Designed miniproteins, single chains, continued (2). Designs and how they scored, part 12

Each design is a single chain, and the fold is of that chain. pLDDT is the mean over its residues in the fold that is shown.

## One batch from the design tools (miniprotein)

Design m4388
Fold by ESMFold2-Fast:
Structure m4388 (fold): chain A 66 residues (1-66)
Amino acid sequence: GSMKKVELKNVSLKEAAEKMYELSEDAVLEFKGKKYTIKNGVLVDENNRLVDLDVVGDFTIYVPVK
């Protein structure tokens, strides 16, 4: 399926995660080639591990489009 792309520059991972939650619980965050998703209200990596929310950088959010 197609995905809508949202780019965020020079923000914290916490701010990017909050934006993901606003857009869709099925949104996928990409940062430096790694993917992050929301599971049980918490941002996790591809191995379901917790991530440091204080990281600052450029993030891309992919939102599934039906």
Scores: mean pLDDT 81

Design m4389
Fold by ESMFold2-Fast:
Structure m4389 (fold): chain A 94 residues (1-94)
Amino acid sequence: SLSDFAAQLSQLLRQALAALKAGDIASANQLVDQMVDLITVDGTSEAAREQARELLLKGLREAAATGDLSYARDGLVQASALLLQDSALAKRRS
């Protein structure tokens, strides 16, 4: 369900923030990869996935440094929008 999807993303977001606060960059990267996989849609390029990953990591790092979770939310919104846009462009290229 959409509720289950939101719960999974929220759990990964909390785990990634905890990893970043602990200085565990390797675990944070793996958790971000899992989040990108969850929000990725068919037809998305590898380049768009990497850009989405960077946007999410930037937001998470700012949230971890400031304690302001809005940075993490904004990063997730930007990453999701980028992947949706790339998927739409891929369909137009076909």
Scores: mean pLDDT 83

Design m4390
Fold by ESMFold2-Fast:
Structure m4390 (fold): chain A 61 residues (1-61)
Amino acid sequence: MSDDQRLALVQDNATKIEEAYRQGKLSPEQAGQLLQQLFDAYQARDDAALQQLQQQIDAIL
């Protein structure tokens, strides 16, 4: 994955997490944990972790 693709994926998923939280689908703890995991995976450039997080978020939303 390119750096631009990783950034776009993180931004899109962060927006999805925020929307799910506003809709009451996620607790504050769940939203915070998912955001932290996205940030950590992005900084590590861990494409596999980012793909797994995307699947997890899509399953919730």
Scores: mean pLDDT 83

Design m4391
Fold by ESMFold2-Fast:
Structure m4391 (fold): chain A 88 residues (1-88)
Amino acid sequence: MSLELLKEGTELAKKGAEEGNVELAVKGTEIARKGVDKMVEDGDGLPSMLRLYDVIDEALRLAKEGRLEEAARLMEEALKEFLEERFK
């Protein structure tokens, strides 16, 4: 469930960036943050996950500033690193 929110949020943030839609990009980033918050509460302490937590806060700030492509890229890169560490 938490991982699904993280993936869904990241894809929505990416779609918002591709469409130039600030509202959608911010919404996607907030959904991803909810996923990460729940994973941290559940005791996930992987180094890539802790980095993703920090990256999401920065991505949310960038998205609110209209820097949507940078925000989405940071989210995608951090999520990829987390998934590679988590499942390999």
Scores: mean pLDDT 79

Design m4392
Fold by ESMFold2-Fast:
Structure m4392 (fold): chain A 88 residues (1-88)
Amino acid sequence: MELEKAIEDPEYREAFLKKLETEINSLKAEQADPSLTPEERQLLAEMIEYLKELIQAVENRDLEAGKKAKEKYDEVRDRYVQLRAQRS
């Protein structure tokens, strides 16, 4: 799995962390969208927080914490995408 490889392989970990940082920056840029509802803004903030937790877990080589952070991120992201799709 991608997360397990990021924990075991230092080179893959560096690339993985850069991808997560890029995703956080993209979400932060999206927070500037004035069309976002309060619920969408809250979910977006939660996504950023769980990605930060995932980065910390990977840096600490904590696979269990990383899996939990990813699970929470995926849950919140799916909710956010569904809400945005309903408004399209």
Scores: mean pLDDT 84

Design m4393
Fold by ESMFold2-Fast:
Formats: structure tokens, C-alpha cells, sequence
Structure m4393 (fold): chain A 83 residues (1-83)
């Protein structure tokens, strides 16, 4: 159950990340994330989530978090300098 819940959270957050990449014009990045979403959904439906996929969840989540923080910091720094 926990793995299914975590996979759904990852899918939701990856969908958000793909939208952000598309808005920034990174079509390749968005397409890559969308492919990962498709693979995760397929594995979730098949019930094939294992320990290695749980590790992938942590890595994907960490990467998303770092990108989000980096984007926020960059935006804040740019706004402060342009005062």
C-alpha cells in the first residue's frame, strides 16, 4: 500500500515538473519526464513496484525538490537584484 501511495505522489509531482519544463520551453525535458510517468503508471498497474523502484522514488523526489528550491532561489535573487 505504501509503495502505491508513494508512486502516486511521484507521478503527481512529475506531472507538475513536466508542466514547468513545457512552460520554460524545455520540450526534451518534459518529454523525458512524461515517459517516466508512463513507465511508473504501467508498473503501478502491474503491481511490479519493488525496492529498487522505491530507491528511484527517493532519487526522483530529491531531484524535483532540488530543482524547485533552485528555481525559487534564482527567482528571488533575480527579483532582489532588479529592485
Amino acid sequence: SMKIEKAKEVIERLEEQAKILRERGDEEGAEHIEKLIEELKEKLEAGELDLEESRAYVLIETARKLREIGEEIDRELQEERER
Scores: mean pLDDT 65

Design m4394
Fold by ESMFold2-Fast:
Order: sequence, then structure tokens, then C-alpha cells
Structure m4394 (fold): chain A 82 residues (1-82)
Amino acid sequence: SAEVDALEAEVDTLEGFLEAAIAAGDRELVATLVAAAEAQVAYIDAYLAAHPDLSPEERARLEALRARLERLVKEGRAFLAA
């Protein structure tokens, strides 16, 4: 769906920005991107709860995006703790 495709593109962009920010040592940007990733996790959780009629394929894609965002949050937080 257009919604899932848009979320996938946003996660791809966020991952690239986070990797670049970590490489640059930009702690303020990493903190901002971690907050953005956490907000996207909350959005996906709310979307899944609001749309029980999602196809199994769309649900699996959203759950995969959620897992990717959780990994980005963990990576960013690990950088900030160092």
C-alpha cells in the first residue's frame, strides 16, 4: 500500500541519516534521530491497532519496519551512552 511504501522510505532515510550522524560524532543529531525513530515505532503500533483488516503481507511489512526502527533506537542509544 502507499502508506506502507511511504513508511518504508522514511525508515530507509532515517537509517541513512543515523549512520551518517554516528560516523560524524554528532550527538545532538543522533538524539534527534533516536526520538524520530521512537515516534515512528509509536505510529506503527497505533496504525496496527487501528487497522485489524490489514493484509498479512502489509502487517508483516509493518512489523519488519518496526523491528528495524527498534534496532536503530538501540544503536543510537548505545552511541549516546558511550
Scores: mean pLDDT 90

Design m4395
Fold by ESMFold2-Fast:
Structure m4395 (fold): chain A 91 residues (1-91)
Amino acid sequence: MSKKQKDSKKAKDDFDGSKSSSDGSIDNGKAAIKKDKNEGKTVMDGVQNSVKVFQDKGKKYGDLDPSNKDTVDKQGSDISKQTNDLKDKAN
């Protein structure tokens, strides 16, 4: 396997893992906000950090495998919308 193929596979695995982490953090944020807005605010830093990692991993994967840029961008937009909705609800 070439270095580029290894880097691309690792970037995909990292991206998929970060997506799962972001989804989990967003779900935790939704649950916390439903229970108490102050609890929701406390978890928002974790949500924002996981989303930033996801965006960074997505950019790297898209750069290594341009055929998947549209998929990365679409998933990034969906996560960003969910995160912004949570910020509004937490305030």
Scores: mean pLDDT 79

Design m4396
Fold by ESMFold2-Fast:
Structure m4396 (fold): chain A 61 residues (1-61)
Amino acid sequence: MEERIKKLKEALEKAGFLDVYESDEIDEVHRLLLSQLLKAFGIREDGKLTEEDIKVIKELL
């Protein structure tokens, strides 16, 4: 689990999502991409984002 979260953090940093999180400008496209990333890293099977998932990602960043 921890290794997958670390890879997700690196992927988000590489894609520049840190700036989006800081500006609260998470649009539909960014949410979709984030869902796909969570699914690809095996954190979420269905790609559905919960408030808890978003909080965890923000804490990692």
Scores: mean pLDDT 57

Design m4397
Fold by ESMFold2-Fast:
Structure m4397 (fold): chain A 83 residues (1-83)
Amino acid sequence: PSDEEIDEGVRLIQRASIRASLRGKVSPADAAAVEDLYLEAQRKRAEGERYQKQGDEKKAEEAFQQSVALEQQADDLVARAAA
């Protein structure tokens, strides 16, 4: 399969996992926003890993920092919505 097909499959599995973990804890709208943030964070992490393999340490570090920031936003949203 192509990298695009593999990435699509991983996204579907991860979205289902996030949805299951948030079941009954937050509203559907908040769950969707949290899912989008976590998926974007994972995309940035994958981007960072690709840059590392290419030897571009600066771009890799930037992508990893963006991933962490997105995960923090998702965690903050869950904490606020579940309170």
Scores: mean pLDDT 76

Design m4398
Fold by ESMFold2-Fast:
Structure m4398 (fold): chain A 96 residues (1-96)
Amino acid sequence: SLEELKALVAGKITKEQRDEIMAADTDGDGVLDEEGLKKFKELAPLDIYRMFDPDGDYKIGLTEEFFINLVEKELGLPKVTGKIDKDMLDFLETGK
């Protein structure tokens, strides 16, 4: 359910972790590049990171993009990118 999905992802990182992950995004477009994903894996609980990058290769492939797109739509995020973006990280921090 939506409530079960929210319980899995909401409030799973701290504000400090979220800010550090975003600061590692070298292109500054608000979508995590490889360096942003490496920092996300370092700081977030491993089970949370593995929901988005199960291979742990710091690449979001087509299958992972479809999953992220589904999660973004279910959570009602402002942008549906199929990538880990600022809005997804904000939701992982706040659950809002």
Scores: mean pLDDT 73

Design m4399
Fold by ESMFold2-Fast:
Structure m4399 (fold): chain A 66 residues (1-66)
Amino acid sequence: MREEIVKALLEAGATPEQAERAADASVEHKDDPILAANAAGKALYEAGATPQQVVKAANRVIEVLD
């Protein structure tokens, strides 16, 4: 669910703008948790998140969609 992904990203330290962008990217791949997590991670990185925040957020997206 998009709302669960946004919540998970915010809990991982993403800003609201980063969480919205990453959630939008991840829902395009909702049937593949790994692709969804990779898409979210890429969107977060491009939006200025640190590598540590990207890894943490990607893992949480996998947990939500698994």
Scores: mean pLDDT 79

Design m4400
Fold by ESMFold2-Fast:
Structure m4400 (fold): chain A 72 residues (1-72)
Amino acid sequence: SELDALLASLDAAYDMLVELLRRGEISLEEAVARFTEIADGALATARERLSPADVARFEAWAAEQLARLRAL
């Protein structure tokens, strides 16, 4: 589904940014900023393509992934 694809894109972004952090290629602040930009772009797509309920689910998942990233 469109929602599952957008959720998978957030998971991929999280994994990519964690790997860049482990390599010392970016700071935690930069990783948070990049994740926020990716999530905001995906949210714009979600608002155009998905139901309000699916948008809310996407926002909740993005918030959870961002919290996980900040806890590193």
Scores: mean pLDDT 88

Design m4401
Fold by ESMFold2-Fast:
Structure m4401 (fold): chain A 66 residues (1-66)
Amino acid sequence: GPAVEAARRFHREHADADGRLSREQAVELLVSLGASESTARGLVDAVGVDGRVDLDGLLLMAQMVE
C-alpha cells in the first residue's frame, strides 16, 4: 500500500551503510504516514534493536499504521 511504498523510499534515501534508520528517523516517517507521535515512538521502541530500525522492521510498522 502507499505507506509501504513511502517507507521503502524513505529507507532508500536515509538508511546508513548498514541499512538501518535511527529511532528519530523512523518516528518521523510514521508520523508523516498519520501515526501520532506517541504511537510512532511506541512502535519504534517495540520493533527497533539498539535504537536502530532495519528495512523489515520499518515495513512492518508501516503496515500497522496503514
Scores: mean pLDDT 83

Design m4402
Fold by ESMFold2-Fast:
Structure m4402 (fold): chain A 81 residues (1-81)
Amino acid sequence: SLDKPIELHPDAKVLGKGPLRPGEKPFKTAKEYLIHVLERLFGKKVEFKDGKLYIDGKDVTEHLPSLALLVSQLTGVKLLD
C-alpha cells in the first residue's frame, strides 16, 4: 500500500533537486514521496484526493501503478511490493 511509512536519509536527493529544502518535513508515507517526485518530474501540480491521483487537475488514477514503478526505477525507492 502507498500509505506505508517511507524512510529517507536527511541528504536524500529527488531527481537532481538536491537534498530536502530547509524547513521541509520528511515524507510520512510512500504516497507523499510519490507526489513530491511526480511534481518534480512533470513540473505540474500533483494531488491525491479521495483515493484518486490527479496531475494538473486530470485524473490519472489508472496510471498509478505505472507511475509508482517509474518513480521506483528512477529513485531506487520501493513504493509497491
Scores: mean pLDDT 68

Design m4403
Fold by ESMFold2-Fast:
Structure m4403 (fold): chain A 112 residues (1-112)
Amino acid sequence: DELRERAVEFYRRYYDKLNEELKKAIENYGEEIKGREEEAVEKAFEEFKKAEPEVDVEETALRALDVAGELIEEEPDISFDEFLERVRERLNLKGSPLAVGRLLLPLLALRR
């Protein structure tokens, strides 16, 4: 599973560089979906496809991981809300920054 491998690579490379706000957001979401990580990713992809029907969800998820890594290195003190908005902008998505959060948080919880 390319998405799982890329999410694990993101966790390995960037998790220790995340500020406390971003870590807290990922950890809180991970606890909510504990034991349901695969189902949470599938559901997130379904909801994202409904919000952004013209984009490839898997390709967008992979690009979102790349952009997230870049932002963590460029702006280590970035707030969670600013992080989601900057990822949305760099991916040229027309929807809400919350749609980016719904896509990324399940992927970042796939660290097991």
Scores: mean pLDDT 78

Design m4404
Fold by ESMFold2-Fast:
Structure m4404 (fold): chain A 72 residues (1-72)
Amino acid sequence: SHMEKFEERLKEIEKLLEEKREAILAMPPEEQQAFGQQLQDLVQQALDAVKAGDLETAEKYLDQAKELVKKV
């Protein structure tokens, strides 16, 4: 289902976050907060798109979230 694919994508992002954990924790507190907020906003937009049935938009936000984490 669409929600199952969304959950699989979130697990991929969670795995990347775990791989980047030490780098994220080494960020200044303000940068860590900004990173967390940006990531949360992208994931929330993806979830809202899934709920609206807009799977293409959901994938774009999930890809942006993944790229944000990869850049850490």
Scores: mean pLDDT 87

Design m4405
Fold by ESMFold2-Fast:
Structure m4405 (fold): chain A 68 residues (1-68)
Amino acid sequence: LLEEAIEEGKKLIEKAAEEAESVEEARAMIDLAIGVTLAVNRNKLTPEQLEELRRELERHGRELLERL
């Protein structure tokens, strides 16, 4: 389910940001978290759903980075 994939990805992004020791490291770890989430869901979601997942995760990561 797309909603579950978005929630899972957001949790992974939040963990990455929390564990990072610098803004630069947080950015790199968030990018990695997004890539992993997309890869895990590559065969489970349609191309349109994967694009929506990517957009939601990129937005969430950007918002977190702006607060660091």
Scores: mean pLDDT 82

Design m4406
Fold by ESMFold2-Fast:
Structure m4406 (fold): chain A 71 residues (1-71)
Amino acid sequence: SSSDRRFELLVRLQDLFAQLMEVLSPEQQQEAAQLMRDLVQKLKTSDDEEGEKLIEETIRKLEQLLQESLE
C-alpha cells in the first residue's frame, strides 16, 4: 500500500540522515537539517502519493550533499 511504501521511505531517509550527520561538515549538516525541516512542513499538506515523491526527492538531495562533501 501507499502507506507501507511511505513508511519504508521514511525509515530509509532517517537512516541516511543519521549516517550523513556523522560524515558531513558543520555547514553541510545545517543544510541537511534544513532539508529535513522543509520536508516535514511539506508532508503536513501533501497526499500520500505526493508525500512519497517528496521523500524520494529529499533522499536524492541528501545523496548530492554527500557527493559534494567528498570533493
Scores: mean pLDDT 82

Design m4407
Fold by ESMFold2-Fast:
Order: structure tokens, then sequence, then C-alpha cells
Structure m4407 (fold): chain A 100 residues (1-100)
């Protein structure tokens, strides 16, 4: 799965989001896949956050302003961690996303 290809730091960030927003495993997978795809497309943190918020709305989740700020902080940290990956590691993550 995608989670098995994440660094320990990225896994912790994903678990933090899952617990904070009470996401299911499937919802968590959708959100992290969208963050990775947005990063690969060269989207800004704010653009990725907008996509995440739209996906949460489809799940029936309406974040508060405090929760939106938390999401932005976690997305920014995930983007930073993704930028540290080698081309090989990033390719493995992209493959895992596309195989969903």
Amino acid sequence: SILDKLSEEMRQLVEDLKKYLNLTDEQTLAIISEIIAGYMAGLSVDQIVDLVLKTLEKFGIKPTEEQKEYIKEKVAKLQEELSKLSDEQLGELVRAVLEL
C-alpha cells in the first residue's frame, strides 16, 4: 500500500491527520494520494489544501477554521518530506498511488 512506501515521518503525519479528522483507512488513502498527486503536479500547499478540503466535503466532513489550519500545517510538512525523497522513492510512491 501507499502507507508502506512512506517514510516514518510521513507515516506519522498521515496518522496525525487520520486521528484528528476521524478518517477511515479508505478516506486517509484518498487524502494522501491527492497530496502526493498535487505535489507531483507542482501545486502549491494552498492549492493542495483546497483539493483536500473538497475531498473531505465529499466524505461529509466540514472542517472548522482551526481544523483547516491544522490540515495546512500537515500538508506543508508532507510536501517538505516528499521533497527529500530520491527520484526512485518518489517513483515507487507514484506507482502505489496509480495502482489504487
Scores: mean pLDDT 84

Design m4408
Fold by ESMFold2-Fast:
Structure m4408 (fold): chain A 94 residues (1-94)
Amino acid sequence: SSPVISEEEREELRRKLEEQIREAERLIKEAEKEGDEEKLKEYQIALEAARRLLERLPDINSYEELFAALKEELLRILEELGAPQEVIDRVRAA
């Protein structure tokens, strides 16, 4: 018996991801106005990760699959952004 994500838990996760997307979009606009390049990068990564995870959510049936999907999407985003190998290695080891 593996713990499965219930329909109610999936709906809550979807709601939280949609909320995170809206907040990240707001924070990106704020960081752009302030010229905070570091915060802009962080919020862009968070936004893209949330969007990709939300797209995959209907196909995720367990918490193990959820964590694997999150890690996979984060690694792809970091590689696309040309993050230092040290950062990529730390995320891969987590």
Scores: mean pLDDT 84

Design m4409
Fold by ESMFold2-Fast:
Structure m4409 (fold): chain A 82 residues (1-82)
Amino acid sequence: MENAKEIAELMDKELKIVDAYVDENGEIVIKGVRDGSEEEIIEHLTKMFENPDSTLAYLKALEATPEYKRANKLFLEALAKY
């Protein structure tokens, strides 16, 4: 999954906030990317957990990329705040 790795890489290496979702075919679609901080990413992810299709996109991305430690840490911190 090319888009899954892109989401994780943008979050881990570039601290980007990524708006993404899983479509009807189970494919990850990226709608937008914007600059953020670790705090802003955690806040975005916490709000995103209300959207199952967006949450699934991030779950698929992180499952594919366990080596992206920052991305995984930010996701777990957001989940702990939810």
Scores: mean pLDDT 80

Design m4410
Fold by ESMFold2-Fast:
Structure m4410 (fold): chain A 95 residues (1-95)
Amino acid sequence: MEIFGEPLPEELRKLLEKLASDKYPYVLFVAIPKDKFDPEKVVQLAKEYGAEIDAVFGDEEHYYLVLSFDSEENARKFAEKLVKEFGASVELIKK
């Protein structure tokens, strides 16, 4: 597991793990502040980096994403991009 930004709460991580697709070995768990979330830009970046969007949901403060990747390099680059552009907290796991 590699952590970009703030660690996610354990209860949230367990929920996100259940939403991850079995299709790809690399998974990002993402929390983006609602005021910084741009859904069109996130979808465009997902296409650019070859991400599958397994889940999207939100609470009062954040949008949460589960993204799966065939490529560790692309998952890592996308994690770095999300932190830099959206102030996201991101955890990268391998299944």
Scores: mean pLDDT 82

Design m4411
Fold by ESMFold2-Fast:
Structure m4411 (fold): chain A 110 residues (1-110)
Amino acid sequence: MMSKEEVIELIKETIKKLKEIAKKSKDPQLKKSLETIVKSFEKLIEETENASLNHFVIMAGATLGVAEMQLTVELKYGPKESHPDVEEALEVIREASDLITEQEKQLLAS
């Protein structure tokens, strides 16, 4: 089971990975989408730092879900040249989302 500190660290690592994808991407629209996603995660940490683990995990799951939806739109309607960077960003979001979903299941079972 993840501690609150481990969940915060997971979100921080997710932010770091997304910033690196944004930095190397040549697509201005993808850069803007990734910057918006990063800001949503930074705001999540700021607004939920003093919240319970349960509240943080639920809000993290919701924020990850919105990010996955935004990146899926970029994959479907964005330029083909950006697909590798969008897929890499989706992989980052999916890995974090899988860990948060397992944490949510554990909290609901308790």
Scores: mean pLDDT 84

Design m4412
Fold by ESMFold2-Fast:
Structure m4412 (fold): chain A 130 residues (1-130)
Amino acid sequence: MVKILIIASNPAILEAAEEEAKKYPGVEVYTARSIEELRELLEKEKPDVVLIIAEATPLGLQLVLEALKLIKEKHPNAKVVVLLYGSEADRARAEAAIQSLNIPNVTIITVDELTPEAIREAIELGLKLA
């Protein structure tokens, strides 16, 4: 059984991603809406995959950077998929900031708009990496 932990601050996005991930047989799904919830679930559940979904705005990037640092400290063997959505300029800036951390096992996916298809592709990639 593969454990996937999904973090997103937007509850509608989090719910959509959880429902999509639950469609996959042999997948156990956990959700976090905050860095505090992420910390608790990393320690308790030891997920194989962490999917971070964020808008590539400065606020969304802050969540991604804090989540990545926490995962590196608490569970460095987890495979991480970061799904960034937003404008091309915001995505380019966010991707560069994430890459500058030099954290292993991080894969970044960027999209203009967050769609069910983009969420599904991010989940499938995470499961393939597990």
Scores: mean pLDDT 88

Design m4413
Fold by ESMFold2-Fast:
Order: sequence, then C-alpha cells, then structure tokens
Structure m4413 (fold): chain A 93 residues (1-93)
Amino acid sequence: MDLLKADALELVGNVLASEGRNEEAARLYYEAGKLYLKAGEYEKAVRAYKRAIELDPDSPLTPEALRNLAEAYKALGKEEEAEKYAKEAEEKA
C-alpha cells in the first residue's frame, strides 16, 4: 500500500480538474481511490471515488468506482450509503 502515491495522484487530479481536464482528473481520482481502499483509508477512498464519478459520470470506470465506493461505505459502517451505491453500480453495468 502506497499512501504517498495516492496523495500525489489526488494532488495532480486537483490541478487537472482546475484546468477543466475532467476525464483525466477523474482517472487519477479513481486510481487514488483504489490505493486508499487497499490501505484501509476508507474516508479518503470515498472522497476520491466521489470526485471521480462527479467529474466523469459516463466513464467506463464508473461502475467499478461505484462498487468500490459501496465497499468503502460498508467498511465505514454506513450500510444505507453502501446499498445505494451498489445499486447504482448495477444500473450502470
């Protein structure tokens, strides 16, 4: 698990988003979210995945991001949010 890499990806994603490069920013947020999830940093994973989905909701990565977001919410004990995003992932698949 490399939290420094996840943090760096988020920072670069923030710069790209500020430049209107939303698809590229979303991709970096998605990768950061995966690294945060693997590290057990569930709140940071939620933040990163939500940013990815918001910036590029029609991305081919969005169904997986929604599933991973549901997993992070479940790990945080937020079952209602977990079920909501798991359902959205199924609808987008």
Scores: mean pLDDT 84

Design m4414
Fold by ESMFold2-Fast:
Structure m4414 (fold): chain A 72 residues (1-72)
Amino acid sequence: SAKIAALVRVAVVAVTAPERLAEAIAEARAAGVPEELIEEAVALAERARAAGKSAAYAGKLALELAEKEFGE
């Protein structure tokens, strides 16, 4: 779904291109993703980055979060 894709993109962008994070957040808001979930995706991506994990790992965590909230 658009919401799932947007939330995953926020997490991946937070790791790979933090300078584009504001754009990814705006797109997630436009897709109807709740602010609390956007904040959670950014926080998990920041923790993954601090732990030396890849963008793929952060994206996987955001996908799991999005599937729990928007569908199975």
Scores: mean pLDDT 81

Design m4415
Fold by ESMFold2-Fast:
Structure m4415 (fold): chain A 84 residues (1-84)
Amino acid sequence: AAREAAREAGRLAMTESGPEATARAQALFEAAAAEVGRAEAEEAAVAGAIEALAEITGVPEEEVRELLENKDFETLRKLLEAVL
């Protein structure tokens, strides 16, 4: 399912160590943020992105949702950089 796919992608990213793995993870999150911005009308896609970002950052889903709704990508980027 979607959670298993996200965890598999995360696990694959962790099996590659070093700056290449970090750059790949950052690129994926930037692409996800751009996709959420494009797919603002697709509530299911937004919900999936919120769950994934909350699990990765350790931030509650409600806070992640608020950041995405307010398009506060700077704060979201800082949270991702703190974990990655």
Scores: mean pLDDT 63

Design m4416
Fold by ESMFold2-Fast:
Structure m4416 (fold): chain A 118 residues (1-118)
Amino acid sequence: SDAHLAALRATVEAAAALLPPELREALLALTDRLFEIYRAARSAAEFAAAARALVTEWADELLARETDPALRAVVREQAARALAALDRAAREDLSLEEVAELVTGQVLGLAADLRAAA
């Protein structure tokens, strides 16, 4: 699945290329840390818990420095959707691969909404 993670990274990098540098760097850092926790995870529950903690930390750090109301709204809405999706996944006993696909979809949605708001 290194090829799959590389393809996701390239897709996020392409979407992020049109963002302001600070947002591009923040989104790519989130993506790279998600790759690390995916590779380290021994179960879907472990990955979901680590992804939930990372999304919360990432959103809080970005919101602490972001002053644009439209970008702040996108970060808050996307973080809330991601957390709700991860909480649902934990209740539905999804596989590690299914949780990874869910998180992948959330990252791509975040990139698209940030691009539209920027």
Scores: mean pLDDT 81

Design m4417
Fold by ESMFold2-Fast:
Structure m4417 (fold): chain A 93 residues (1-93)
Amino acid sequence: MEAKEQALANSETIARILTESLGCSLKKVEDIALDLSNLIKTKDTLTPMDILNIIEKHCSVPLTTPEAKEFMVRWILSLDHPDLEPLKKLTKL
């Protein structure tokens, strides 16, 4: 799928945007990008929880509830970022 290939090509930029938006350390961007790439390769459709689980594997998201964390991932993916568009197309919002 074209969106899948574009998401893989943009995985570091996507990981950086997600990391910055969720208040995590940029030192984890490469690790998050690698795990995100592996998830994209194995699944045709992602959920916001799939993305959140990868981010929280590498950093603690500074939000108070699981619902707030998932909502924030959904919100970030709803933004008109060209680099996020391939991931948004793969994610069931």
Scores: mean pLDDT 78

Design m4418
Fold by ESMFold2-Fast:
Structure m4418 (fold): chain A 83 residues (1-83)
Amino acid sequence: PDLAAARAALEAAVRAARPDADITVELTPLPDGRVRVDIRAGDARLTFVVDLVERVIVDGAGTGAEPLLALGDLGPGLRALFA
């Protein structure tokens, strides 16, 4: 998986949706071909886990973050992870 391309695409999508927010996108490799995705945009946070073998999003243990109302188009970032 291209983690750098995925991170860049996710950050661009979140910035388009939340242009005035401080944005952090972190991708953390996990065992068994999983990646944890942590997104913060101002006071809004989202954490999820992607299984790269099964190519699915798995609900991962997060910070108890409030769901973001809009994160923009995460599709390109997910495609880069599943490539």
Scores: mean pLDDT 69

Design m4419
Fold by ESMFold2-Fast:
Structure m4419 (fold): chain A 76 residues (1-76)
Amino acid sequence: MSLDEFTPADENERLVLRRALQNPDESGDQAYLGEVLARQGRLEEAREYYERAVALGKEQGDDSPMVKRAEEVLAE
């Protein structure tokens, strides 16, 4: 997955997206990628990242609001 598949709103978001893409095993970063896609209406792609974020979050003990939000979206 490349940075070009995500349309960052600004240079700061672009930097954060690049870092998140370098950390495929980090739950918070995967949840962030899902949020960016969801804001763009790319809900099918966002769902895939939310699923990864929830799985990794449970494995890593990451109980952050972002991971909880991903679980809530998937439970709909």
Scores: mean pLDDT 73

Design m4420
Fold by ESMFold2-Fast:
Structure m4420 (fold): chain A 64 residues (1-64)
Amino acid sequence: MTEEQQKEVDLGVSIVALATGLAAARNAGDEKSAAVYQELLDEAIKTGKPISVAEALAREAAAA
């Protein structure tokens, strides 16, 4: 696997994880966490850079 292929896989995993977090927050009625996950998802899509689970959780904690 090339480094470029690994980055694409990491981005895909990041997007799925963020989308899952967004759905969970919406189902829980947590609009603040849902807004954070939506922002992170939009950022990952626009920049093409994976966002780590640790970074997502840190931003969610800051919003809560």
Scores: mean pLDDT 76

Design m4421
Fold by ESMFold2-Fast:
Structure m4421 (fold): chain A 66 residues (1-66)
Amino acid sequence: SAEDAAEMVAYLLTGLSREEAKEVARIVLEHYDDVEAATEALMKRFGLDRETARRIAETAKNLKDL
């Protein structure tokens, strides 16, 4: 599923726990149509750098557009 794929991408790119990666996936899929909003939310909540956060958000958008 898109949620499972986004969770795995978050886990691999961030080094966060599985539980935190699941929350990251939920946030980016809720904001799949607004990559900048998703990016800002990830930076604020998880302390991710902008490049990593944006990459995860863009991946979630692409998964929803498939």
Scores: mean pLDDT 80

